# Designs tried in a protein design run: designed miniproteins, single chains, continued (4). Part 103

Each design is a single chain, and the fold is of that chain. pLDDT is the mean over its residues in the fold that is shown.

## One batch from the design tools (miniprotein)

Design m15580
Fold by ESMFold2-Fast:
Structure m15580 (fold): chain A 72 residues (1-72)
Amino acid sequence: LSDETAQLIHELAKAIGAAKDMEEIAKVAREYLRQAGASDEEIKKMEELVLKAPDKAQAAIIASNGLLKVSP
């Protein structure tokens, strides 16, 4: 992992912890993936998976994996 990607994942985790619902998690994930250079299609796929997650912990895992896929 690059240090920049690790920092983005850490910030994403904190923002998810503050989020009140899955829609807020999807919004946060969208912004961090965009900052990491993800395409619109990658962001949309990630949003769909986050919104389908059974709980916030699973949504956080999905969002983090999406960010990792953008970074080598």
Scores: mean pLDDT 75

Design m15581
Fold by ESMFold2-Fast:
Formats: sequence, C-alpha cells, structure tokens
Structure m15581 (fold): chain A 93 residues (1-93)
Amino acid sequence: HMSIAQALLKGDAEKVVELLKQGPEARRQLATAISLLNAMGEGDLIIETLKKAKELAPDFPEVYEALAAAYSMNGKVEEAKKVLDELRKKFPE
C-alpha cells in the first residue's frame, strides 16, 4: 500500500485524494508527510501535487486544508490565506 508521503513524492494527486478519503488518520499522516518533505527541500513538489489534488476534488474540504498547510509551512502565507478564504467561501460553517 502506497503511503501519502510516497504519493506526494511521485506527484500522484489522484492517489493523494484517494488516501485522504479513506479515513480520519489521513489528516495526521498528511501533516507528517508535509513536514518531512519540506525538511527534504521538496516543498514546491508537495504544493504542486496538492494544487492538482484540489483541482481533482474541489468539493473535498480536506484538500483545501492540506494545500493551505503546505503553503504556510513553505513560507507562502499569502497563498495559504487565499486557499483558506476559498475554503470558507466554498464550505461555509
């Protein structure tokens, strides 16, 4: 079974969406994977993969949360804010 970190490293946005939909543990796994890959200098790859995941699953709020986290952890706070604003507009609570 492919881990979410492996899916992100391969740029496999479809697999990332699939894994995130399989259960609540996906949130913790994703956060850890983003931290690890960012530490390895792969921040741009994870951002691009999550941007594609958002395009593939525009009705799945966890993808927006993941993309915002990836932007924030890579110092792109303005992009993170825009994704969070879009999330709140698309999925108002």
Scores: mean pLDDT 79

Design m15582
Fold by ESMFold2-Fast:
Formats: structure tokens, sequence, C-alpha cells
Structure m15582 (fold): chain A 92 residues (1-92)
């Protein structure tokens, strides 16, 4: 997905608003893209959008539980949620 890659590139450059829009576009093309939901949750978290970050992590977790790679995705989601919690100083 072109937009997933563009979102990651923007995120790596610290361009959070551009990353948000790219991940939203990725999800318009593939609403069940677990990686896009995880990345969007992290971006929302770093922007201080706690409610939106939690929503996207919950969606990613629900999708991950139905995946053939459930354990790997759930581990990644938990790690990223903890990272955002540490940055915000609050629990998601």
Amino acid sequence: NKYLKEGIDSFNQGKLDEAEESFKKALKLDPNDIDAHINLAVVYGLQGKTVLANKEFDIAENLAKKSDKAKSYLTIIKLNRKFVENILGEKL
C-alpha cells in the first residue's frame, strides 16, 4: 500500500500530521490493515490524541486476534501502547 509507506516515511521524518493523513488514506484502501491501525495509533498518541490512539490500538488488537500471526501482532501492539503511555505519562 503506497500510503502505508508514505506514512512510515513521514513518521520517520517527525512529520506527524502528514503521517496521520497517509495512514488514514491507507485505511481507506484497506480498512483491516493491522500495521496501518498500529501506526495511526502511535501517531495519535504522539500528538496527544489519547482517545483516538486508544480506539486505533483497540481496533488493531481485535484484528490481530483473528490473524494467523495473532501472537506477534499482539506483542507489537502492547509494546507500542506502552511506548505511547510512557511518552504521555498516562495509561491508554
Scores: mean pLDDT 89

Design m15583
Fold by ESMFold2-Fast:
Structure m15583 (fold): chain A 81 residues (1-81)
Amino acid sequence: SADEEAEAQVEVLEDPSASDEEIRRAARRLVALALSGQLSEETLERAIKRLTEIATDPSRPEFVREAAQRAATALLIARES
């Protein structure tokens, strides 16, 4: 299901060994899943929480934080639609 795929992407975002590119791909995939309208509110909330944590993490490169912030904003808009 879309929720199961989204949960797998959140797990990538929570993996401390995940590369910057893996995090960016997971964030981009979460946006695509959210835009499909198939994600539950609970899954959207979990994804938004984790993306916001990455966006505000000073140990992450700026381009990773920016990707996470854009994804979090897109998911927030999808949740309100």
Scores: mean pLDDT 86

Design m15584
Fold by ESMFold2-Fast:
Structure m15584 (fold): chain A 82 residues (1-82)
Amino acid sequence: MTRAELEGMSIEELEARYRALADELNAALDALGLTVEELAQAPPEVKALLEEALTVLRIGLEKKMATEGDEEERKRYEELLK
């Protein structure tokens, strides 16, 4: 997915996209018998999923920070990462 497409998404759409990518990443790692800490051992395709998931998370965080105060944004960010 292009950066322009991600920047055009709502916060809710970005959260849904992040969850889908995180689920796909976890499934790929589980299939390989790897943990998140062992990502260096993963194929390039799995590393690409991580990079896309992190990009989605970053854009989502930036949008949240732009809409409300820092404390509420940080609390929601922490809950999203748990």
Scores: mean pLDDT 72

Design m15585
Fold by ESMFold2-Fast:
Structure m15585 (fold): chain A 94 residues (1-94)
Amino acid sequence: SKQEEIEKRRQRIEERNVLGDLISKLVAEDGIKISPKDYQKIFEKVETDEKYKELRDLIRKLIEARQSGAPEDYIEKLEKEVREKLKKLIEEMK
């Protein structure tokens, strides 16, 4: 339905926003060098590759935790786990 298509698009945009923010934190805090082209490759791999389904599920859990006002320590644990899996993905791209 049109409503399902709109919801799916909103979910994808939110997932990309969270990914972009976390990549920016990795660049700022861990000195990882990422080009604009690398951002697009990361988004595509996370969205389409079954190998990264667990990373997608964690990002969704992080979004839900933030939206529901979950405890800060729980949100920080999820963010750290996403960041670790994202670092591995970036290393695999090199």
Scores: mean pLDDT 81

Design m15586
Fold by ESMFold2-Fast:
Structure m15586 (fold): chain A 88 residues (1-88)
Amino acid sequence: HMEELKRQEEEREADYGLIAARINLVGLESMVSLYPLSQEEVDAAIAGIDGALDGIRREAEKSGNEEFLKRVDQEIAEIRARVARLRA
């Protein structure tokens, strides 16, 4: 059961990270729509999201759950696709 608890902790940490990344992305998308942000400000925010996503993937890898990692990779790809639209 200790190994199961560690897996659950790692999966939960990754899921919380994904939720936080999506909230930050929605906030950034809203800010870009409502305010005249500089490209440097947008790029800095994007870099922060990218760094967080890399950390999330590392936590997902630690879980050893292949199906969970596939889901996390898919969600990261969706977030990165949305981020790419902000750089255009």
Scores: mean pLDDT 82

Design m15587
Fold by ESMFold2-Fast:
Structure m15587 (fold): chain A 69 residues (1-69)
Amino acid sequence: SEAELKELMEKFKKAPKTVDLSKLDPAILRLAEQLKASGFSVEEALKLLSSFFDDIDNTILALRYVYTN
């Protein structure tokens, strides 16, 4: 829902810019990199990834790393 996406975007904005790569799921990280390379916005990528992965915290950290680099 739009409310759920808004909450996820708030978590993304509050996530640290410095991310410990050893804590990231490599599958989520790889897909996040592919979505960025394909021109997806943070919001679009977050909506898509949250629909496939239950590990929301890992999804947010992976997107934070990918979109701040």
Scores: mean pLDDT 82

Design m15588
Fold by ESMFold2-Fast:
Structure m15588 (fold): chain A 61 residues (1-61)
Amino acid sequence: MSQEIKDQIIEEARKLIEEKGAEEAVQSALRKAYDAFAEGKLTTEQVREIGQELAKLRYEA
């Protein structure tokens, strides 16, 4: 299971929030998640989980 890819995307989003703000960071991270899904590296459930975590980050910003 591609847990490392999921964790990497979320950690990169957290760092990018400090530099560019939550909206830009969330959009960048969602694009990376969808690209990884298209490449077969993430499952549908993992993409959904990333989306939920990114929504939380957006609310907390």
Scores: mean pLDDT 78

Design m15589
Fold by ESMFold2-Fast:
Structure m15589 (fold): chain A 89 residues (1-89)
Amino acid sequence: MSVTDYVNSSYDFMTNSYDNINNGDISGSSGDISNSIVYLDTTMTMTNDPNIMMSYFYSMSGYYNINMGNIDGSISNVSNSINFINNYM
């Protein structure tokens, strides 16, 4: 798979996470963030782009916050992760 394929997969999962958390599907959102992190981790083995690195760190923070019950913090972190992926694309 190309770096573009991994970035697009990460973007799709993170966008689904944002939609799920705003619709009250916390479990679905947590799963989507986890999947996005896997794709971002793989992308970082292919590129040293700081936008991908920042997206990864915000995704990790979002995953942590959602599992701690900090929903507002998770929404903010997921939104920041999406913005950094968009800056790479």
Scores: mean pLDDT 86

Design m15590
Fold by ESMFold2-Fast:
Structure m15590 (fold): chain A 84 residues (1-84)
Amino acid sequence: SESEKAKRVNELLGEILQILQDYEEGKISESEALEKLTELILELIELVGIERTKEYVEELKEKSSPEVQKVLEKAWKIAEEKLK
C-alpha cells in the first residue's frame, strides 16, 4: 500500500540522516559512510524509483554541510554505477 511504502521511505531516510550525522561527528569513516549510504540509496531506488530517490538525495544535500554534500554525491554516483 502507499501508506506502507511511505512508512518504509521515512525509515530509510531516517537511517540515511543517522549515517550522515555519524559521519559529520567523526564516528564513522568516509568509506563506511559511502558503503552504508549506497545500500540505503539502492533500497530507495527499488522502492520509489531512480527519479524520486534523486529528488530525496538533492533535498538532503540542500540541508547539509559542504562535506556531507560531497559524500552524498559520491554515494549517489556509486549507486548509479551499480545499476548499469
Scores: mean pLDDT 87

Design m15591
Fold by ESMFold2-Fast:
Structure m15591 (fold): chain A 78 residues (1-78)
Amino acid sequence: SDLKKAIEYLELGKRYAEEGDYEKAVEYLDLALTYAHRGGAPQEALEYISKGRRYAEEGDGEKAVEYAEKGKRLLEEF
């Protein structure tokens, strides 16, 4: 499903942010956002994924991971 793909891409984006590979983190978080949107994810989950992407783009790996995890949690509960 689109939501399962979103969760997989969130996990990849989170791992790359943890490694300090912010270019790949942004790439996978963008994919996560695309699939979450297609899957009909709640707005709050989309907002957290978007924040995680923004922090990854800024090079803030800790906040990128934090918000990616918050988005993932909401997708898993949905």
Scores: mean pLDDT 89

Design m15592
Fold by ESMFold2-Fast:
Structure m15592 (fold): chain A 87 residues (1-87)
Amino acid sequence: MPSPLYLTGSQSVYVEEGKTPEEVAEDLEKATAEAVRVAEKGLADVHVTVQKTPSLHPDQKLSDEVAEVTVKQTERMKEEVDRVQER
């Protein structure tokens, strides 16, 4: 079985003042949903995972939250790229 190469993009975002972690997550989900939709068209294979991680200040209190977005994009076998060769 072929083992395709996977590209994993992770992004940590701190919640800014005036924004809630939910608002930040919605903005990230909108961007990741677009990537998933492209994958469904067979243009790319993308796996998206969104996680929220609490961030502690030096005072050991929860002030800001960190949202992590992991986008896993699968690349087609490079053998196909090498075989096709842009000539």
Scores: mean pLDDT 43

Design m15593
Fold by ESMFold2-Fast:
Structure m15593 (fold): chain A 99 residues (1-99)
Amino acid sequence: VKMTSELAKRLVELIDKIIKAELEKNQAEIEKYSSRFGSTLLLEKAFSISTNEIDELIQELNEVLDYIEEKKKEYPEAQKTLDRLKEILEQFIKEVKAT
């Protein structure tokens, strides 16, 4: 419970930082925070693979997907990068469901 709520908050913060970097046209920060987004998911999977809270994790990750879709409409300049993050998150959810 505690770890999954912190994960959703961390992912949302990273998305906000990526959007800001896109608006500033800072390619180094875009790549840095996009990489950290993926790494955060991989670390959480490693720690949560044996937990009975998989359904709660999936619910929180779906909330993050909804956040990405809302931000894509608000910030068209970030749409391509946000689509890439969405694909990473959708793949992660698929892997978590297979566990």
Scores: mean pLDDT 76

Design m15594
Fold by ESMFold2-Fast:
Structure m15594 (fold): chain A 87 residues (1-87)
Amino acid sequence: SAIEAQKKANLEKIEADKSLSEEEKEKLKKEIEAAAIGLKIREKIEKEGNEEFEEELLKEAEEMEKRGASFDEIVEWLKKKLEELEK
């Protein structure tokens, strides 16, 4: 898919960047992975006409942030939601 191709290209650019520390590379890789997951969820919702599901996901993500959920916890939750949509 275009999303997977762009994710791979972005990850390769980060890995090849000699100006970035290993910690900076790990952070940016996590952000790239999270962005790809979000785009896949959006594409799936648009294809199936499930706009109400997008609104519910945004509301749940906001509630998680209000409860002090970490970026990693939100990303893991989004991965589970993507898996549910792919079934």
Scores: mean pLDDT 77

Design m15595
Fold by ESMFold2-Fast:
Structure m15595 (fold): chain A 63 residues (1-63)
Amino acid sequence: GPAGEKALRAGLEAARAGEAAAGATGSWHVLQLGDGGPEARKALEAAQAGDAAAASEHLERAL
């Protein structure tokens, strides 16, 4: 929904800036809203591992 898309876009912007922790927060919030599916889960996993670049790729695919 719109809240999930907004969280995804915010997480993507943060991940692109190298802010892996903020990317993880955005991905987790999207998953709580039932949006983003497998790509949001992969983004969360990458961000938790500190891989902001992989997190941003997965967040782009979730949009």
Scores: mean pLDDT 71

Design m15596
Fold by ESMFold2-Fast:
Structure m15596 (fold): chain A 94 residues (1-94)
Amino acid sequence: DLEKKKELIEIYLNYAKAVYEKDKEKIEEYREKLKEITGYTLNEVPDTEKYKTMAKLLAEAAKKTLELVEQGVPLEEAVEEAIKAVLPEAEAAV
């Protein structure tokens, strides 16, 4: 359960980073991985607790990215720092 949640969070955060970087190849790669693990496409909004948790973590990562950009951090570096900040909290939520 925890290992699968961690994998999903890492894939979601990498997907978000790819979208910010506009890297079409990585966007497609992570979209396929999410579909394989969850059975859903990213265009679907399931009402499950798992997806609510993932959406919350993505929102927190996005907020952190915006805070860093407002402080003058380049977008790519801001996304990387936001990912690092969110992952440890996700691991602590057993």
Scores: mean pLDDT 63

Design m15597
Fold by ESMFold2-Fast:
Structure m15597 (fold): chain A 116 residues (1-116)
Amino acid sequence: SEEERLKLRLRGLARLMSLTAEDEEKSKILEEVAESEDITEEKVLEALVEAGFPESLAKQLIGFVTNNPEGISEEELLELIKLLLGINGKDLSEAEEIFEKFKKEHPEEYNALLGK
């Protein structure tokens, strides 16, 4: 259903935020919300703020994922991963490895973000 696809897109965002997180503690907060059975936009917003992201940035990231139900391209997904790494002070060269890991380990979330 569209509701289940929205939940998968929210899980995918939280998962990418976990994979690009500044530290293991923040990564765990984001992984827990990505794996919650009852994921909502509000729960993702709360987890992002708890992980130290400004509320305005968290809302923009959620809006980007929720307002593109037709999906984003693989290029846009890779650019999102680079953006998240940059925000978290991490090496942008890790982006392709994170992209391939996300695609391999979380294919349903990956497909939902791409509108598949």
Scores: mean pLDDT 86

Design m15598
Fold by ESMFold2-Fast:
Structure m15598 (fold): chain A 77 residues (1-77)
Amino acid sequence: MKKVTVRAEDGGKAAMALMAATIEYNKFEGKSTKEYDSMSVAEQLELGREAASKLYEKDPERLEKIARGFGAEVVVE
């Protein structure tokens, strides 16, 4: 699996994009967000990086659309 992340001038925008990618990826997998909601911000961001990589594998255009919505860009390795 390629290492994919999201970057922006503002770290908050990048974080929001990663969280949105996690939510979108969970819809593809039919997973509950219950455990995600109880995690620390650092743990949520780490899962967001993994989710972004997995979402890019399934639907790269979807991840790019999410990133652009938050003023961020998709970076592949």
Scores: mean pLDDT 71

Design m15599
Fold by ESMFold2-Fast:
Structure m15599 (fold): chain A 100 residues (1-100)
Amino acid sequence: SAEVEKLLEKLEELIEEFKKKLEENPNPDEEEVIKLVEEIFELGQEIAELLPEEYRKKADKLLQETKEKVIEALENKDYKKMLEILEEFYEEMKKIVKES
């Protein structure tokens, strides 16, 4: 759907923004990182809510598992690992959307 495609594009843009921030400063402000991550998960939730029930359940599970990994990376201040987790999240979400 056009709406889901727009949300996926926004999700990609936010992850690219995070990547750019890390390229400019490998130790970015934690509060700025938290805000960006919160926006990424809000978009992920919006995408999930627009999917048919079967695919929504898959997206919700992916969101929960990704949140747990991101929290662990944040606790360790491993922003490079956090970026890798978010990039994988985007690719998996894109696959779920394509199959739906």
Scores: mean pLDDT 88

Design m15600
Fold by ESMFold2-Fast:
Formats: structure tokens, C-alpha cells, sequence
Structure m15600 (fold): chain A 86 residues (1-86)
């Protein structure tokens, strides 16, 4: 299982590899919107999380719902299990 620290580190590495830290918020959003790549919504969600526009819980819910087609009940169960594992 990926720890919170490892997840946060991977997120920062992704931002750095995309060069997003050198762009304004508007430029970052335009860059992502113009990009034709798989998991574009995932990258947008990671960017919003990194900029503090959404919480980690909101990010997880968005990813599970958007990329994995999880129901609200499945998302709630996944969050519960994450908390219990710690």
C-alpha cells in the first residue's frame, strides 16, 4: 500500500515533470485542457490538489468516481478502509 508520504512525493514529482510550477494558474489550466493524453482528468485533479483547490478526500473521491467508476458507497468504504489501515 502506498503511504500518504509516498503519495504526496509522487504528486510533487508529477508537478515537477510537467513543468507546472513555472506556470500561472491560468496557464496551467490551459495547458492541461489543450493536452491530448490518457487520464487528462486525473492530471487535472492532481494539479488542483497540488494548488490547494481541493482536499485530499475530494481528490480521492473524484479519481475513484471518474477513472474507476466507483459508486458513492464504494468511495465511502474505500475511505473508511484507508483510515482503519492507519
Amino acid sequence: DVSKEQFDADLEKMKESLGLSDLSLEEQLEYVEKSDFPNKEHTLALLKLALGEISEEEFERLILKTLFDYSDEQIEEAERRRRERK
Scores: mean pLDDT 65

Design m15601
Fold by ESMFold2-Fast:
Structure m15601 (fold): chain A 65 residues (1-65)
Amino acid sequence: MEEDSRAIKESALEQAKKEPEYRDLYLKAADLAAAGDTLGASVTILQAAVEKVLKNREKKLKEAE
């Protein structure tokens, strides 16, 4: 559990650096992982992925116009 929390935290911090548009979500996930809430951290990372998908759909709609 502690090792999983640490791995999720490190991964979230690295993603925050790579994708600054979703930085707040990744930092929130890192904080949740640090608190031992690995499920909450994983759900928050998934929320960032969903936001990315929605943004990509908006881009495709703009391309179609």
Scores: mean pLDDT 76

Design m15602
Fold by ESMFold2-Fast:
Structure m15602 (fold): chain A 71 residues (1-71)
Amino acid sequence: SEIEKKREELKKLYEEVKADPYSHLVGPVIRFLLETTAKVDPEKLKEQIKKAREAWEKGEYKNIAKEVDLT
């Protein structure tokens, strides 16, 4: 089904985020979406995660934390 396909894509994104130091901010959000909703858009989430990961790898973690008001 379409929902199962989307959940598999979200699980893949979650595994990519877990390998990322930024996962402590983004990982819980992805996990929450995997458990709570079936109406998530994996493509948009993947884009946001990719941008956050790139900034983290460049050492711009201060800028990431400033824009992400999760904690």
Scores: mean pLDDT 57

Design m15603
Fold by ESMFold2-Fast:
Structure m15603 (fold): chain A 96 residues (1-96)
Amino acid sequence: EREAQLQAELDRIRAEVNEKRKKMLDYLKEKYGYTPEEMAQVEKVLKAYADKEIAEREALLRTLYDNPDDPALHQRLQEEIERKKKEEEELNKYVK
C-alpha cells in the first residue's frame, strides 16, 4: 500500500516539476526568440535543475518509505516536505 502511495507521489512530483520547466522554456522562447539550437541548450540546463529538484524530493519520500516504523523520522521528513512546498508556493508568487 505504501508502495502505491510512493509511486503516485513520485509521479505527481515529476509531472509538476516538468510542467513548470515547460512553461519556463515556452516563456523564454517567446521573450528572447532563441534558435532551435539555443533552445536545446536552455532546455538541457532547465532539465538539469528539474532533475535535481525531483531527486531531492524522491530521496525524502524513499527515506520515509524505508522507515515506516520510525515516528520521529516520519515527523521530521513531513515537516521538511511541508517547508519545501511552502517555499515553492512563495517562489511561485514571483514567477507567475
Scores: mean pLDDT 72

Design m15604
Fold by ESMFold2-Fast:
Structure m15604 (fold): chain A 65 residues (1-65)
Amino acid sequence: SDYSRSLAAMAELVELELLGATVVSEEGDRITVRITTKDPAVREEMQRAAARLEAVTGKTVVIEE
């Protein structure tokens, strides 16, 4: 349902923020997320959360520095 998808999207956004990312914009079919960490393990976790967010929303998630 749309409600379940919204909750799943919120969970992935919360995970990205807990990992230290900031949601910069959400416009059309694109969500832009900014990161500042150079830690490879944290970046890998962020990439996985971004991929799950794309799967749930159907939008493209762009990671920027």
Scores: mean pLDDT 82

Design m15605
Fold by ESMFold2-Fast:
Structure m15605 (fold): chain A 80 residues (1-80)
Amino acid sequence: SKLDELKELLKKVQELLDNNGSDEEILRLLKEIKKLFEELKDKDSSLAVVLERLLEELEKKISDPEVLKLIEEIKKILKE
């Protein structure tokens, strides 16, 4: 399911953060996460909490403007 695919992508982002993965790889995964969230529009509160925590951690560790812009776009989707 798209929900399970999204959970896998969130786990991959966390693994990249824990292992000092590249900003380019994180950007690619975040683009896919945004696409899936836009397609789902389903409110899974547990997924929203996990994603919100990952986005907060990314904002603290990454200064790339493209990543930060994408984080803001995903946060807006999460509120709907």
Scores: mean pLDDT 77

Design m15606
Fold by ESMFold2-Fast:
Structure m15606 (fold): chain A 70 residues (1-70)
Amino acid sequence: GLDDELSQVDEVAKEFGVDPSKLRKALNYRYYETRILGSPKPLSYYAKIAGVSQSKFSKILKRIKERVKK
């Protein structure tokens, strides 16, 4: 869940050279709009919150998922 994803934020943010606070904010908004509201915004919207490109944000999400799967 969100808590598992947030537990990986600091390490993944360090790996990709991004601000962990901005990444955490982007993940919280994406979780809320996707799982609570059922109405997610485009991936580019959350990438802007994280301060990265859409392609970089997609790679960050994949990396978080890989780390959480263990």
Scores: mean pLDDT 78

Design m15607
Fold by ESMFold2-Fast:
Structure m15607 (fold): chain A 89 residues (1-89)
Amino acid sequence: REELVKETEEYGEKAVKELEELSKGPASEYMREAAKEVRRSTENAAKAMLESDEAGARTIKLVAKAEIDRVVKEAKEKAEELEKRKREE
């Protein structure tokens, strides 16, 4: 269970680091908000996993990773939209 929590936290931390690096670009506010959402989701998942059994923790990890992936994808798509709009002006 603790290993599953650690893996989930490391996955979230990697996503946050990627978003913070991207926040140096034109979509900085969207990337910062996405990073905050990833941190919140990771903390909530870690807490829920520690209060669950091993099978429940595995399910929470899968759901948390999918949520983190969705947040990162949506943030990147928003950044690309803003970049494209700025280039075409």
Scores: mean pLDDT 76

Design m15608
Fold by ESMFold2-Fast:
Structure m15608 (fold): chain A 95 residues (1-95)
Amino acid sequence: STRELLDRIIERFEELLEKLEELGADPEWLEEAREAKRRFREAFEADEEGLLRALEDVSENLELPKKPEEREKVEIALRFMEKALEAQKKLAELE
């Protein structure tokens, strides 16, 4: 159940952002992180299978999709992952 896994990842990320906000993380960064989460959720809910196929193609070929619509989905997912990694680094720094 990839949908259940992604819902749990998004929920965990939201919990992490709430914790970071309590620890005094930059409000501007928090807004960017919440926007990245919102875009990722919207992309996933609009076309779950298309998003998963685009990500699978990248993992298999190590190249960005040639089709603009598929590339945009990958870029949205990568932006979410970038903010998730930044969130983990900030948590480690703030304790």
Scores: mean pLDDT 82

Design m15609
Fold by ESMFold2-Fast:
Structure m15609 (fold): chain A 92 residues (1-92)
Amino acid sequence: MEELKEKAIEEIIKYVEEKLSKLPFVTDEQRKHIIELLKKMYKERIDKEATNEEDIEAFKQEVLERIDKAFEWLQKEIDEYNTKKKAEEAAK
């Protein structure tokens, strides 16, 4: 059971690291701090909520979907900002 929980958290953290690596404004120190906090938070939550393999998989999928939505929103905001900047530069 513990091995399955650790594996799920490791997969979640790896996914977050891949997403964070695509954000040029986040430093290596900030990434490490975020990963440490998320790892602690997910470990505490999975230990409280997941008692079997099905619960662990459901928890992992829920967290990954929330991460995807958060990064999709952030990427859209960045893309809109960049588009606006290009329009402002073209208007000069």
Scores: mean pLDDT 77

Design m15610
Fold by ESMFold2-Fast:
Structure m15610 (fold): chain A 107 residues (1-107)
Amino acid sequence: MEIPEEILEVVKKLEEAKSPEEQDKVLQDFLRKTLGVDNTTPENFKEQLSLLLDVAEAAIKLGNYESAQNILNILRATLIAAESLLKDPEVAELKKRLEQLEEELKK
């Protein structure tokens, strides 16, 4: 998969971030810019999770394993809760993608 330029810029900003607070701000700014202000609808929520997985995958490809692991740790808790509450097959696919990326980080 070719990494979109916007995702490359996010990974670069994550590399420049010196604290978890700065990394969270980079991710929140990216999501607001990409999805707009209302990110609480079920459709926007799934798109938000997919975008964060795209950032984590790009971070792995660029060798930024620390940022990738931090994103995946945040997503793991959220996806487990979402799968239980929504019972949405699209959420199950996102969880499977998360598990695949976690296995990639172990290599």
Scores: mean pLDDT 73

Design m15611
Fold by ESMFold2-Fast:
Structure m15611 (fold): chain A 59 residues (1-59)
Amino acid sequence: SDKIASIKEALDLGNYIGAAGGATNLLEGPEAGRRLIEELQTLPKEEQKKRAQELIDSL
């Protein structure tokens, strides 16, 4: 499954919102992923990156 590879690639490209949303979609499903993306769009990039790293570490 390339889903985890796609999520890690998004993180490497600086797409923290996409990486975090994708990781949450795998862990908790598509609705949770969508809600997290909406939440992260209101936050600074450093917080987005931190959340993405924490979620990917949970995969």
Scores: mean pLDDT 83

Design m15612
Fold by ESMFold2-Fast:
Structure m15612 (fold): chain A 55 residues (1-55)
Amino acid sequence: DVEAEVERLLAEIEASTDTKEINQLAQRVADLLKRLTPEQQEEAALRFNEAMEKR
């Protein structure tokens, strides 16, 4: 399930303290978003932005 994988990666981004690891996880999320519908991409992008802002 692509959506479940995105949620897992976002949780790992929130938990990580290494900038290089965060960038790698963010790239993985971006690659998965290309496989989602536009509506799912918008929702995931909002969650990604929230996760990054919490840091």
Scores: mean pLDDT 76

Design m15613
Fold by ESMFold2-Fast:
Structure m15613 (fold): chain A 92 residues (1-92)
Amino acid sequence: MEKERELRERVEQLGEELHKLSKTADEAIKNGDLEKLKEVQERLEQLMDEITALSEEARKLGFLDIEFDAGALQVAAAVMLVTTKREIKKLE
């Protein structure tokens, strides 16, 4: 019971961080801020590792709904990472 709640809270926290990174990336793209985009890239890579670990833990415990939600965050983070890397290359 407690473990399921902890994992759901982590999904919410990771989703909130991804949302904030998306806003930061959008602003950095508009401003041509190469350093900020590199920071976003590094944090997205770290966040994807955290999401993967969460997804694996949820799978192991049989919390399929949490695993699915984590998978959706992983897809969103991967799309943002591809976009961020593309924008970095345009500025270099």
Scores: mean pLDDT 87

